# Designed miniproteins, single chains, continued (3), part 106

Each design is a single chain, and the fold is of that chain. pLDDT is the mean over its residues in the fold that is shown.

## One batch from the design tools (miniprotein)

Design m11669
Fold by ESMFold2-Fast:
Structure m11669 (fold): chain A 75 residues (1-75)
Amino acid sequence: EELRELGERLGEAAVQSLKNGHLNIAKQVLEIAARLGPEAAEIVLEAVRKDTSNPELAKQAEKHAEELIAKARAA
């Protein structure tokens, strides 16, 4: 599925941003994914959850993703 493939690519970008310490870039990637749909945002969230290189930044990105997914599903 096209959306799944795009979500996986966005997930890779978010993880790389977190590894480089760029939380704001990771949040922007999550916002792009959420605009594509909650399924794409969930794929990015799963990729972030598997990353342990910057656990403090990963927790902040997870919280932001969960808020975006909840908002997208409520709309």
Scores: mean pLDDT 80

Design m11670
Fold by ESMFold2-Fast:
Structure m11670 (fold): chain A 88 residues (1-88)
Amino acid sequence: SRKAQLEAMLRQAEEDLRALERYLETASEKDRPTLEKHIEEVRRALEKIKAALANPDDRELWRQAILAEASIGVIRIHMIILQKVEQQ
């Protein structure tokens, strides 16, 4: 169902937020502004997903939730690339 899809999106977005917050704990001062910006973007996306969950039959809210999840996906890919390039 659409509700089940939105609940899955919410859980994934919350995990992505936790991962970014963990990364921020060990990040250099140079990288902190970029990570803080990404954290804020994920938080805004979470609010859109929650709005769609409150009104799952609203087609526009559903569209906004999908776009928000896509934005989080782009941030996730960017973080994976950065982590693979950085020295462990």
Scores: mean pLDDT 82

Design m11671
Fold by ESMFold2-Fast:
Structure m11671 (fold): chain A 74 residues (1-74)
Amino acid sequence: EENDEEIRRLLDEAVARGELTPEQAEKVYEIARKYGLTPEEVRAILRNVALTGDPELIEPMAKAIVNARASALP
């Protein structure tokens, strides 16, 4: 899947920069797949985690993003 490959690259780069541990990267990847997140939404989550240092924000942010998308209409 297009999004899957790009998300994996984003997570690999974050681990390479020392922004995430491999375990945290796998958790973000599983959450992204579970909620159907786009690469841009994953980037937003990664920026928030980098700023706060709190990986517990990952799943709440994913839920908020999905809820916002569900409420959006053309």
Scores: mean pLDDT 76

Design m11672
Fold by ESMFold2-Fast:
Structure m11672 (fold): chain A 89 residues (1-89)
Amino acid sequence: SSSKKQQEIDFLQQLLKITKKAIEAIKKGDDFEIGSSVVSVAVILTVSKKLGFTDIEKMSQELMDAIEKGEEELKKFEEKIKKKIKELS
């Protein structure tokens, strides 16, 4: 439904926001903000799983992995999220 599609877009926009913040936190070496980004993603992962948004659950897991791997992987993930938002819009 259009309502479910809008909810998926809203989740993707939140993941994009977290991705951008995580990139800046890693550039600055801010361990607290890096940790805060991980917590934010874990919340979206838990909620999306409970609500059955399988693509968001998968992308949330990929973002957690990208945060651990660093700035280059996060930039690749940012491009992937932007593409997914454009495809659904």
Scores: mean pLDDT 88

Design m11673
Fold by ESMFold2-Fast:
Structure m11673 (fold): chain A 82 residues (1-82)
Amino acid sequence: KKEELIKEIEELVDRIRQSTDPAEIVRLGERIVELAKEIGVDEKLAKNALYGIRKYAERGDFEGAVRIAEDVLEMAKKVAEK
């Protein structure tokens, strides 16, 4: 089950990489954070990551938003391993 959630997060991160729409990036980030919390990522870390994704997307720093989304994916992978 966790493997399926991780694959979904990977697909969402790839969608963020392809997007230049701040609203879409935020919606994708919200879904990533929801799935990461379901896997077991700490809620405070997840909320902080979503805040960062929103802020970077709003100011047009799409590379910054991607990096945070990638960090959430790595956190989810580590939690899923243990």
Scores: mean pLDDT 86

Design m11674
Fold by ESMFold2-Fast:
Structure m11674 (fold): chain A 102 residues (1-102)
Amino acid sequence: MSEALRIAREVIDRMRAALRAAPQPMTRAQVRAIVDAVLAETQAAHPDVAADDLAVLTGLILALSSSSDETAVELAQELRDEALAAGYSEEEMDRIVSELLK
């Protein structure tokens, strides 16, 4: 597995654990706090990886979009729009998602 796929899987696992433990429905502030905590944990584990790294962002988006919480799904769309604005393509994100889905 590539480094990028390993990092994305770690982000997904951390996000899924945090989202599962959270009371639902969540507020936007609660979902953002979960995202920020997972980003901080990922940065501590991988200090050479940027918080806006494609693998990190793709992992966050996939975990949030797969949530049963509507607020988490809405934040996933906002993060996707932010990634596109930052210069990442939908094709680059979809390639990582395809590899992550087995």
Scores: mean pLDDT 79

Design m11675
Fold by ESMFold2-Fast:
Structure m11675 (fold): chain A 78 residues (1-78)
Amino acid sequence: MSLEEYLEKAEEAEKKGDYETALKYYEQALSILIGALLDMQHGKPNELEHLSIEELQALIRELERRIRELKEKIKKKE
C-alpha cells in the first residue's frame, strides 16, 4: 500500500473508534516516511522525493504525536 492509502485507512479507523487499527496503519505510514527521509539524506532515489527533507521531518513529528495520542486512548479503554 502507498503512504496515502495507509494514512486514509488510519483516519477511517480512528473516526470509527478503532484505535488499534488506526495505530497499525499510522505506524506503517511512519515507517515509510522514515525510510524516505533516510534515502533522501543519503542521496538515494525514493518515490517521496517530491517532498523536501523539512516536509518529511514535519510529517514524521505529526505522526509520532498522533501515534502517542492513540496509544493513550487505547490504554484508557482497557
Scores: mean pLDDT 80

Design m11676
Fold by ESMFold2-Fast:
Structure m11676 (fold): chain A 95 residues (1-95)
Amino acid sequence: SSALERLAAEDPAVAERFRAELARLEQQVADGKITVAQMIGREFRLLLDAEREVAERRLAAGVLLDDAEERQALLLLNPAQQAAFRARLEAIRAR
């Protein structure tokens, strides 16, 4: 299934926010504020941010990620964001 379909199945609220941001980007292209190529790049970044947020919400609900899911969530974070995410995982695992 597509990433958006997976997001909608796991977290409808995050999927709705992603759709709203995508609509905003499409409007920015229509208004001549950004190019289609810039929209595609921003859509990709928004999708990655949405997938990370779903992972964080699952952890907050007490649903632990497996090693592959953790690795995927960390892949595109800078070192400071990775440290913050790992600290959150450790705090959840300790409870």
Scores: mean pLDDT 72

Design m11677
Fold by ESMFold2-Fast:
Structure m11677 (fold): chain A 78 residues (1-78)
Amino acid sequence: LIQNANTLKKQGDDFFAAGDYRSAGVLYRASGDLYLQAGDFESASQSYDRGSDAFRRAGDDQLSDQLRQQSDQLRQLA
């Protein structure tokens, strides 16, 4: 789980650097979901934060706000 989450996060970073913010957001959210499943709340929170920023830049304010709320909740559990 954690290794797969790390791979997805890196792919998200690559898409973000390329300016493909929507694809980056999808990958960061998927990475966060895998970290959450593994019990790594800190890494899940960080991935959701990155996904929130990516979706914000893609113009998807609803998904951005949703991921930020999930990130904030997980920080209290880390």
Scores: mean pLDDT 85

Design m11678
Fold by ESMFold2-Fast:
Structure m11678 (fold): chain A 83 residues (1-83)
Amino acid sequence: MTPVEILLKLDLGLVRMGVDAGDNETAGNLARSTLEWALQQVKNDPSLRPIAAETLRELSRLAAQAGDDETAEELRRAADELE
């Protein structure tokens, strides 16, 4: 597992904790930051595309669960474009 994969999993866990705590603003901000960072990592290393896509799909589900449909759709589109 690469350091990037570990950091993506950590960010996913932090977003999940934020949603579960009802801190949807912090969770949404972290999800958007994770999206931007993941896309930059994939640009530098295309082998990260599958793990980035999976992470963004899970972030999309969490955003939808929090009622942030706009962020959820943005994350889903990015994940689909990586596959």
Scores: mean pLDDT 84

Design m11679
Fold by ESMFold2-Fast:
Structure m11679 (fold): chain A 88 residues (1-88)
Amino acid sequence: DSEQLAKEIAQRAKEKGMSDETVKQIEQITLELLRKAKEAKRRGDEEELRRLLVEGSLRIANLMQNDGLSNEDIAELIQFLVDRVNQL
């Protein structure tokens, strides 16, 4: 479920000390990304799936960087997101 996974990513960001505003934005971006990625994967559109992962990951990483999260924690959260999208 895309909504459940988006909440899980947002909860992990919150546990790492991100602000409520940043957490809400991460949840919204992640949900949009997951819904679009699921559709691209169902169609076998590997180019669109890759584009969505790159763009979504950059948007989420930029939000986390602006809120002061470490590069190590950002990489961990982004890798978790990518792994879960690849399992859709």
Scores: mean pLDDT 85

Design m11680
Fold by ESMFold2-Fast:
Parts: sequence; structure tokens; C-alpha cells
Structure m11680 (fold): chain A 87 residues (1-87)
Amino acid sequence: SSLEKELQKLTAELIELVRKHLSPEQAAVVINLLMEALTLAVQGKLEEAEKLLDEALEILRKHLSPEQLAKAEKLIKEMRELGKKIA
């Protein structure tokens, strides 16, 4: 669906931000959380997906600048809203 494509697009944009600003080891952890959250959201498992997004955001808060974190938080918010519409 068009909503699933938009969710994939937002997830990819967040992954690029993560790869650019985190170490490879930290990026791998966050990317794995984001990919699992995407899979769960597409399956309609929104509460489980949101928990993984919260875990990813906690890591990002420790490693991103305030400007980068604001962009990441906006992307995660948009991902959560799209997930609700897909489910």
C-alpha cells in the first residue's frame, strides 16, 4: 500500500541519519531495532513496534546532537502515526 511505502521511506531516512552520525556498532543496534519495528508495524503489532521505537530513541538521545535528535524524533512520530493508519 502507499502507506506502507511511506513508512518504509521514513524508516530508510532515519536509518541514513543513524549511519551518518553513530559509530558502526551503535548504528547496527539501532538499525536492527528500526527494521524489527517496521516488520511488527506491518503485521499490525503496534504496541510491540512502539516499544522498539522507544528503545531506538533512547540510544539516539545519548549520541545525537539536539538538532539531529529533533529530526529523529519527528521521523519516529511520523512512523508511529503511519503505523496506526496501516493497522
Scores: mean pLDDT 86

Design m11681
Fold by ESMFold2-Fast:
Structure m11681 (fold): chain A 58 residues (1-58)
Amino acid sequence: AMTAEQVVSAARVAKNAGIKPEDAARALATLSGISLEDARRVVENPDISVEEVARLLA
């Protein structure tokens, strides 16, 4: 499973690469195991803290 730090890094990389938010959220949900709704929240807020993402993974 991905760590919270890896989830945050992956979301930022996807945004910088110009990947569509919906596609990035789907990939992130599949790789990390978080819900699609929570993955979309992370992708829309790439400045989200590692601590907040860790709570989504719990």
Scores: mean pLDDT 79

Design m11682
Fold by ESMFold2-Fast:
Structure m11682 (fold): chain A 78 residues (1-78)
Amino acid sequence: SEAEEDRALLERIEAAKAAAEAAGRPAKEGLADFLIEQLRKNGELINGQPLEATEEKVREFVARLDELAAEAARLAEA
């Protein structure tokens, strides 16, 4: 089912982030590594848009996620 597939995907993302942290790297680098791997293998859609398997574009996308997370944290403090 899609719900089970969504859970499996989230668990894989969380594992990649945890692996990066265990290696002394920021969690966001684990997310970037996971996304690069998926794009190179399957050309997976992110936010309904296909990204090329280009490191620079993936790093740019992950940087935008940091900005969104910072904005969400700011709104939570307000």
Scores: mean pLDDT 65

Design m11683
Fold by ESMFold2-Fast:
Formats: sequence, C-alpha cells, structure tokens
Structure m11683 (fold): chain A 65 residues (1-65)
Amino acid sequence: SSKLKALQEKATKAMDEAVALAKKLRDLIANGADQSVIESEQKKLMEAMKQFADYMREIEALRAA
C-alpha cells in the first residue's frame, strides 16, 4: 500500500539520520568538543532513534491489520 511504502521511506530516512548523528557525535567526543555541544547532539540522536521506532511500530500495526 502507498501508506506502508511512505512509512518505510520515513523509517529509512530516520535511521539514516540517526547513523549520521551517531558518527558526528563520535567525532565530537574524540575531538574534545564542549559538553553542551555533545549533549545537544545526543538529544538529536535520541529523537531520530525515537522517530525510527515510532515508524516501525506503525508499520507493524499496518501489517498486523
């Protein structure tokens, strides 16, 4: 269905964003970035991971219906 495909695309985008943020966070920590910058990026990573999980739950619900 078009709705399932759209959710899969959104889930993929959220995962790609989370991977990019995780890599950026690792680089910031390795380079001794300010704690406030590290905390800001951690919050962004957690939000991207939450969005991915939310989309995956919605996909699961649609497949079970």
Scores: mean pLDDT 87

Design m11684
Fold by ESMFold2-Fast:
Structure m11684 (fold): chain A 89 residues (1-89)
Amino acid sequence: MEERVERLLRLGLEAAEAGVEAAARAGELPADMSLEEALERARAAVEGQARKLREVAEEDPERGEKLLREAEEVVRRDLEEARRRLAEL
């Protein structure tokens, strides 16, 4: 479980950073948000999700495994989308 959460955290950070970069290059960041602020918020959100997944996995391994699989699928889709957007920009 821990190794999978660590991989998810790494991939999630990559997805978040790529997504923020794509949004910044497209001029889609919120009006009062800098690139640095957007990156900090995105990274904090990913780290918070990873922490919650660890907590659930410790209390209920079956539920944690299901949530981890769902999160892994979401992160893979987000990475593909972000990379596609960056390639088009």
Scores: mean pLDDT 81

Design m11685
Fold by ESMFold2-Fast:
Structure m11685 (fold): chain A 100 residues (1-100)
Amino acid sequence: MLSDEELLEHFKELVEIYIEKMKEVFNNPNLSEEEKEEIFEKFLEKIKEMFELLSKVLSPEALEEAKKYTEELLNNLVKELKLSPKMKEKVKKLLEEMRK
Protein backbone atom coordinates (compact mmCIF):
# COMPACT_ATOMS: atom_id res chain seq x y z
CA MET A 1 0.00 0.00 0.00
CA LEU A 2 1.33 3.46 -0.90
CA SER A 3 2.05 5.82 2.00
CA ASP A 4 0.71 9.41 1.89
CA GLU A 5 4.29 10.55 1.12
CA GLU A 6 4.65 8.08 -1.80
CA LEU A 7 1.20 8.97 -3.19
CA LEU A 8 1.97 12.72 -2.87
CA GLU A 9 5.31 12.20 -4.69
CA HIS A 10 3.58 10.27 -7.52
CA PHE A 11 0.99 13.07 -7.78
CA LYS A 12 3.75 15.74 -7.99
CA GLU A 13 5.45 13.74 -10.79
CA LEU A 14 2.15 13.43 -12.71
CA VAL A 15 1.46 17.19 -12.40
CA GLU A 16 5.01 17.93 -13.67
CA ILE A 17 4.37 15.65 -16.69
CA TYR A 18 1.14 17.58 -17.45
CA ILE A 19 2.97 20.93 -17.10
CA GLU A 20 5.72 19.82 -19.52
CA LYS A 21 3.06 18.58 -21.99
CA MET A 22 1.32 21.98 -21.80
CA LYS A 23 4.62 23.72 -22.60
CA GLU A 24 5.00 21.40 -25.64
CA VAL A 25 1.41 22.19 -26.75
CA PHE A 26 1.91 25.98 -26.50
CA ASN A 27 5.28 25.77 -28.34
CA ASN A 28 3.73 23.70 -31.19
CA PRO A 29 3.50 25.95 -34.30
CA ASN A 30 1.01 23.52 -35.96
CA LEU A 31 -1.69 24.21 -33.32
CA SER A 32 -3.97 27.26 -33.46
CA GLU A 33 -4.40 29.44 -30.36
CA GLU A 34 -8.00 28.12 -30.08
CA GLU A 35 -6.80 24.48 -30.15
CA LYS A 36 -4.12 25.27 -27.53
CA GLU A 37 -6.76 26.83 -25.25
CA GLU A 38 -9.11 23.81 -25.66
CA ILE A 39 -6.28 21.38 -24.77
CA PHE A 40 -5.33 23.57 -21.79
CA GLU A 41 -8.94 23.57 -20.50
CA LYS A 42 -8.99 19.74 -20.70
CA PHE A 43 -5.73 19.52 -18.71
CA LEU A 44 -7.19 21.83 -16.02
CA GLU A 45 -10.23 19.50 -15.83
CA LYS A 46 -7.88 16.48 -15.38
CA ILE A 47 -6.01 18.25 -12.56
CA LYS A 48 -9.38 18.99 -10.86
CA GLU A 49 -10.43 15.30 -11.20
CA MET A 50 -7.10 14.17 -9.67
CA PHE A 51 -7.60 16.50 -6.67
CA GLU A 52 -11.16 15.23 -6.13
CA LEU A 53 -9.80 11.65 -5.99
CA LEU A 54 -6.82 12.58 -3.76
CA SER A 55 -9.10 14.45 -1.31
CA LYS A 56 -10.66 11.03 -0.47
CA VAL A 57 -7.35 9.24 0.29
CA LEU A 58 -4.68 11.76 1.40
CA SER A 59 -4.31 13.14 4.92
CA PRO A 60 -5.29 16.84 5.31
CA GLU A 61 -1.59 17.79 5.61
CA ALA A 62 -0.58 15.90 2.42
CA LEU A 63 -3.59 17.31 0.54
CA GLU A 64 -2.62 20.88 1.59
CA GLU A 65 0.95 20.26 0.33
CA ALA A 66 -0.41 18.89 -2.98
CA LYS A 67 -2.62 22.02 -3.40
CA LYS A 68 0.27 24.42 -2.65
CA TYR A 69 2.61 22.59 -5.06
CA THR A 70 0.02 22.57 -7.87
CA GLU A 71 -0.85 26.27 -7.27
CA GLU A 72 2.85 27.22 -7.54
CA LEU A 73 3.37 25.22 -10.76
CA LEU A 74 0.16 26.53 -12.39
CA ASN A 75 0.99 30.16 -11.48
CA ASN A 76 4.48 29.72 -12.97
CA LEU A 77 2.96 28.12 -16.12
CA VAL A 78 0.53 31.08 -16.52
CA LYS A 79 3.49 33.51 -16.42
CA GLU A 80 5.69 31.40 -18.75
CA LEU A 81 3.03 30.75 -21.42
CA LYS A 82 1.70 34.37 -21.31
CA LEU A 83 -1.86 33.03 -21.20
CA SER A 84 -4.86 35.10 -22.33
CA PRO A 85 -7.05 36.80 -19.64
CA LYS A 86 -9.71 34.13 -20.30
CA MET A 87 -7.26 31.27 -19.57
CA LYS A 88 -5.85 33.08 -16.51
CA GLU A 89 -9.43 33.32 -15.14
CA LYS A 90 -9.93 29.55 -15.66
CA VAL A 91 -6.71 28.79 -13.72
CA LYS A 92 -7.83 31.18 -10.93
CA LYS A 93 -11.23 29.40 -10.69
CA LEU A 94 -9.54 25.97 -10.48
CA LEU A 95 -7.22 27.20 -7.69
CA GLU A 96 -10.22 28.66 -5.80
CA GLU A 97 -12.10 25.32 -6.12
CA MET A 98 -9.03 23.42 -4.79
CA ARG A 99 -8.98 25.71 -1.71
CA LYS A 100 -12.56 24.76 -0.78
Scores: mean pLDDT 80

Design m11686
Fold by ESMFold2-Fast:
Structure m11686 (fold): chain A 60 residues (1-60)
Amino acid sequence: EAKKLGSQVLKESVKVKDPVKSEQIRRDGFDAIRAANYAKTKEEVDAAVAKAKAALEDLK
């Protein structure tokens, strides 16, 4: 589900008017996707997912 969450965060980032904030949120989404593919520990995946969720919540 980290990939799905990352994709959702990326989609929501386009609604952010501040380009710097939008870029940061996109990075959080990409980090979740990358962690899902090759993070070595579950804790790294969980941390990336939590950060992406926090970014998504900030947009709501």
Scores: mean pLDDT 70

Design m11687
Fold by ESMFold2-Fast:
Structure m11687 (fold): chain A 88 residues (1-88)
Amino acid sequence: SESIEQLKQTAQQILQQLKDLLDQVKANGPSDDAIKQSTQLLQQLQDMLQQAQKNKALPPLIDYLQQAVQEAQQILDEIKAINAQQAA
């Protein structure tokens, strides 16, 4: 079983990968691969949150994962917005 610390660390790593993808898109321009990868990373965070809720994890972990999902969604939305500008 994963410890709370390991789950938080995994979520932090996923958020860092999302931030790195956003930085890459800002530097190099729009990328469909970046949308695909960021969508998969957001899905991983959502799955972690759902599992934590089903397993009745401690509130601090659930709160942390909820914030991580929200931040990940904002990053994905920004990547999608940059990609949409390429189509214009």
Scores: mean pLDDT 85

Design m11688
Fold by ESMFold2-Fast:
Structure m11688 (fold): chain A 98 residues (1-98)
Amino acid sequence: MEEQIRENVETIISLYDPDKDGYISAEDIHKAYTEYYGREPSASLQEIFDQLVANMRNLAKETGLPDPRIVGDRIPTADLLDLMVAFFLKERKKIEES
């Protein structure tokens, strides 16, 4: 199960890091959103980045993992991968216990 979750998250992350540089920026999210919905988000790049950081910090709090590293205006895909995998494993456990 963890292996499958990791592979699924890696696939999702690859949509935001198509050049495989190992980082996700607000521009990557803005571009992915624009391509998916056919229009630009109303949020600024700074608002997109701030929301991403806030979401990742919430995931870290929920999973007990450290806060993601911030490298200028980018976040390492490895940090996002670890947080998302841990979150989905925790959510799956809740579903199995319900």
Scores: mean pLDDT 74

Design m11689
Fold by ESMFold2-Fast:
Structure m11689 (fold): chain A 82 residues (1-82)
Amino acid sequence: SSQQKELESLAGMLSDQAARYLSPEEQRRLDGQIEEALRLAETDLAAALELLKGVAETLGKSPNPEVQESAANYLERLDDLA
């Protein structure tokens, strides 16, 4: 579906942000949540969106202002898919 493709795109962007700006331990944790969200996306889009929102919220806790702004943007885009 169009919603599933957009969710997959957002998941990829979130993973890329984690790889650039977070510690390897935090990256592994968030990548696990992203993989679970992608698994759920085929059967439960609402659960997938909630997992990706959690990832974006974790990114928003970064002390880096650019990462905080990106996280806020991703949260808005995830809300638009709900």
Scores: mean pLDDT 82

Design m11690
Fold by ESMFold2-Fast:
Structure m11690 (fold): chain A 83 residues (1-83)
Amino acid sequence: MRKELLEEGKRKLEKAKEIFDFVEKANKGEKLPEEVKETLGKEWLELARKAKPTLGELAIFVLLEKAEKLKEEGERLIEEALS
């Protein structure tokens, strides 16, 4: 059975939704949740600290890229599981 692919795809879509929700909060002027910092990774956090834009602005850009990739991967896995 392709249950493992279906569950993995669902998890990736859920993670992407989580990131989109975090971006919505950041756009409302709220501080980024701790979970968002974990998702960004160490290298991107250091880059954000050095930039003229705020940490939030760079984090939003990186998060959107990660969310889109997770969405594409999740959709692909679900499609493969249902085929």
Scores: mean pLDDT 66

Design m11691
Fold by ESMFold2-Fast:
Structure m11691 (fold): chain A 85 residues (1-85)
Amino acid sequence: PTPEQLDIEVEAALVIIRAAIVKNEASKIPDPQARQRALELADKGIDLANEAARSTDPEQARKLLEESKRYVDEAGRLVDEALAA
């Protein structure tokens, strides 16, 4: 792999780890609807990160990785909001 491809793979792995942490925290949300929404967003982030890691196009991989990060950030925000309510 190129250094750029390796960098994308490492970033994708870190996003997946972050998403796993968010899913663990989401499991503690008392509201079933908020819990399911947070899990759904985190899972979408994981799917996009895995797609980015498998992409042979660095530009497409970067776009998928940015989308993945956005979904995981949204999931984390929802978890924080639901646990603060």
Scores: mean pLDDT 86

Design m11692
Fold by ESMFold2-Fast:
Structure m11692 (fold): chain A 80 residues (1-80)
Amino acid sequence: SSEVPELIAQLSSPDAATRLAAVTGLAELIDEANREEIIAALGRALLDPSPAVRDMARTLLGLIGGEAARAAIAEAEAQL
């Protein structure tokens, strides 16, 4: 989707509410073609300064599931 690059850019917004909306929007747009790109973006959001953004990214990666999503969670946990 053409909206995926725009939502990924919004993950860098100074506004936590905008980043939270971008995290949820990315998960809603996930398909086979953009899956790896979205999982990588949500993986970066696991390290966001806002606990609300981190918690939402963790929840959505859990719902997406699969090897790549589990790997993204493990990678973020290794940095904590």
Scores: mean pLDDT 87

Design m11693
Fold by ESMFold2-Fast:
Structure m11693 (fold): chain A 105 residues (1-105)
Amino acid sequence: GSADLRAYLTKLGVPKPLVDEVVRVVKATAAPLASGDYDAVLKAIKDNVTLDISPEVAEALARKLGIPPMYYIGGQVRAKKAGIPENKPLANLMVAVAEAALRAQ
């Protein structure tokens, strides 16, 4: 659940504002993911990501979340098609996280 994700990221030393935003985005995408509404997933990511992090921080967070490099690259490609800019690394990562969740079902 979201409480477990928060505890996990906090234990790994992720800063509180980044933990808060990741948990908020995951909560916002949960219902769209369960319904298979991918457009609503992308909208939830766009509406909830506000932090500007470096690509290096996003890649480090991807590793902590268990997102393989190829999934992160795939997330960037699909984020671009959805109108999410490449200079929004956290939004691009959250697309990859959402896709990993769909593949795990």
Scores: mean pLDDT 80

Design m11694
Fold by ESMFold2-Fast:
Structure m11694 (fold): chain A 89 residues (1-89)
Amino acid sequence: SSRIEEFVARLVELAEELAKTKDVLKQTGLLLRIIGEALQFALDTKSIEELEEAIKALREELEKTTDPGAKKGLEAAIRILEGYLEKMK
């Protein structure tokens, strides 16, 4: 789904910005944006299959990620989506 690809790309971009900043307030703002994007995607998602596809794609991106801040952001998004997936089952 192009919607899932666009969502994953946005989270990766935010995680890369998180890796580039040393400002604690900017780091907090970016992390909250990642959380908000994941929550909005979960609320807008109509299928278990879409959530599973998004989680898989984010885990593949996490495996490629080395920066601790970027990892934290992606892990937070994955946990949110997994939490919603469990409620839908």
Scores: mean pLDDT 86

Design m11695
Fold by ESMFold2-Fast:
Structure m11695 (fold): chain A 108 residues (1-108)
Amino acid sequence: GMPLLVVAGYDGSGLTPEQREAARSAAQRLADKAVEVAKLYPDATGAIGSVWYDPEAKKVIAEARVFSRERGEILFEARGEVKTDKPSIEAIEKAEEGTLAEIDRLVA
């Protein structure tokens, strides 16, 4: 089949350099896990790991997605969220842990 498109994304807006590095590392680990999940879906064309801080919701969000571009649909989605008034490395790590726990729960 066609090669799987893999994306590790983070939004660095409002983050310190150390927090940006933590977010990038978390997004990469989530992308790697999404690649493993994508093996369960024959129509998978992409796998994404994402981390960002939503200043209006006051949450760090970590997300893993598997999608099919040909079908225009999300085949798998897992999300971890941590409420925090300001971004922190601890909140980023907790959000990643939440997303990984949800992946394990959904694929069990």
Scores: mean pLDDT 86

Design m11696
Fold by ESMFold2-Fast:
Structure m11696 (fold): chain A 80 residues (1-80)
Amino acid sequence: SKKEFVDEMAEGARALAEAAPELSLEQLEGAAREMMRLAAKEGVLDEVAERAIEEFSKAPGGEELVALVRRAYEEVKAEL
């Protein structure tokens, strides 16, 4: 279901946030963009972006991570 997909993506965002200190900026940007593209394909872009922002805001460096997710969201949304 779409709810199950959104919950799975939120879990992925949490895992990505935990791994963020060990990843390059390019890897983080790529992962966020991929997540947003998958969400757009499923028709749940806004819901996934909201959940990802919540998970990233809880992580060390959350402000920068949230900004990265917001950029990926706007970029993918513009391609719809």
Scores: mean pLDDT 83

Design m11697
Fold by ESMFold2-Fast:
Structure m11697 (fold): chain A 61 residues (1-61)
Amino acid sequence: MEEEKKKLENKVKLDYGAAQGEATRWALENADKLSPEEAQALGDRWAEERRKKIEEEYKKL
C-alpha cells in the first residue's frame, strides 16, 4: 500500500498538470464569449474540480 500510494501521488501530480492544461485550453476557446477574467476563473475551477476528484480517489486507496 505505501509504495502504491507513492506511485499514485506521483500520478496525481502529473494529472494535475494535464487537467490544468486542458482547463486552460477550454477557457481560451471560449474566451470570445467570456471576459478574460471569467475565462481564467472557469479554467481554474475546472482544474481544481478535477484535482479534487483525483485526490478523493487517492484517499480511497
Scores: mean pLDDT 68

Design m11698
Fold by ESMFold2-Fast:
Structure m11698 (fold): chain A 75 residues (1-75)
Amino acid sequence: MEEEELRKRVREYFKEVGANEEAIDKAIDSLTPEQLRDLIDDVEYSKKIEELKKKGVPSDEINRLREEYLARRRA
């Protein structure tokens, strides 16, 4: 159940950015559950950054948060 929900969320995201259904299905089928979770984390992080931009948070503060996220991903 969890894996299917992750696949659905990733599919919705790629659809929003204009990818075609066949390309999405092939990409998702090649990804592990860990890679699917990473993609969802990236999407949620992107949404959080957009929210901060709408609130007028300075670019330097946004860059600091981005570096923290990337450090967490690399660890």
Scores: mean pLDDT 71

Design m11699
Fold by ESMFold2-Fast:
Structure m11699 (fold): chain A 73 residues (1-73)
Amino acid sequence: MEKLKEGLLSEDKEVRDKALIELRKLLSPEELHKVLYEVLLKEKDKEIAEYLLSQISEFSPYFEPALEYVKSL
């Protein structure tokens, strides 16, 4: 799990995509959105943060807090 969370923060988009695919196999959509939000809060690179935000559903309770965080970067 921790290695996959680290992969989501990779500078390499292919590594991020692979980590996301593996997490989608392990987690429900609700659990995935929570993990994406928690990982997003640790990221200071706006480009990576915007990538993570794009994977969180707009209907998720984590979307608005994630959007506000990205806007603060």
Scores: mean pLDDT 82

Design m11700
Fold by ESMFold2-Fast:
Structure m11700 (fold): chain A 82 residues (1-82)
Amino acid sequence: SMAEQKALQEKMEELEERLLEALKNDDMEAIKEVIREMVELRGKLLNISEEEKEKQFKEILDIINKNPELFKEEFLAVAEKR
């Protein structure tokens, strides 16, 4: 429903703020938790399978683990365009 989609979008915005805070604090456990929640919400919005959600989660964590500073900079740049 439209109301459900709006609620999911608002939750995603809240999660983006939580992710920025976790990245600022170098809190890897909080980063992983927020990314998992973001993937779950995107999965609900796009009707993605559990297998695809797990794949996306692993891909995002791989990016963060390879260069956390670059990921933070890229995420901030994308957030500013919204």
Scores: mean pLDDT 76

Design m11701
Fold by ESMFold2-Fast:
Structure m11701 (fold): chain A 68 residues (1-68)
Amino acid sequence: AEAEVREVEAELLELGRTHAGRGGDVAETAASAESIVAAARELRAAGVPLEEVLARLRAALEGLRASL
C-alpha cells in the first residue's frame, strides 16, 4: 500500500511536470497535481487508511488525465 501510494503520487507529479514542460498552463497544471498529493498526505495524517488514500489518489489521477 505505501509503495503503491508513492507510485501514484509520483505519476501525478510527473503528469504535472510533463504538461508544465509543454508550455501554456505551467503553474495551474503543477499546482493541481501538487494540491492532490498534499490533500492525500493530510488524509494520511488524519488517520485515513492507506488503502482508501490510494483509491482516492487513483481516482484523482484519472480525473486529472481526463481533464487534460
Scores: mean pLDDT 71

Design m11702
Fold by ESMFold2-Fast:
Structure m11702 (fold): chain A 61 residues (1-61)
Amino acid sequence: SPYDELLRLYREGSLAIHRRDFARLEAVLAEMRALRARLDPETAAQLDRVIAMLREAAAKA
């Protein structure tokens, strides 16, 4: 389901930041943006917040 994909991508993004694998993080963020079109508006808004959070965490890594 799109929700299972979102959870998978969140875990992969967090792991990429922990490993300082910013190329992998960019790939995860691109998949998240593509997934947005398959989500309801409420979940899409939550995804936008998750993307922003991951980007800020990466900037501090």
Scores: mean pLDDT 84

Design m11703
Fold by ESMFold2-Fast:
Structure m11703 (fold): chain A 87 residues (1-87)
Amino acid sequence: MKAVIFYAKDASKEQIEAARKAARELGLEVAGEVEAEDGVEAFLLAREAGGEVVAGVGKNGEVRFGSEAAGALAAAGELAAVVGALA
């Protein structure tokens, strides 16, 4: 399966690499990386791309697996990057 990483424009290299690592841990091939204005836009773009949100990376570098956890980070203003699995 393929994944796309959606990241906030202020996301650090470490936060983006954490998203890449999360995708690899889930057995996903990263097919692309997309810059979003912020973490909320990154989450919405991942959903609109027709994929499943499988991981989120917080501004503190924490990785949370699943759409609910990524959505909670977005709602808190703490989301730096999202891993969207392509169907």
Scores: mean pLDDT 85

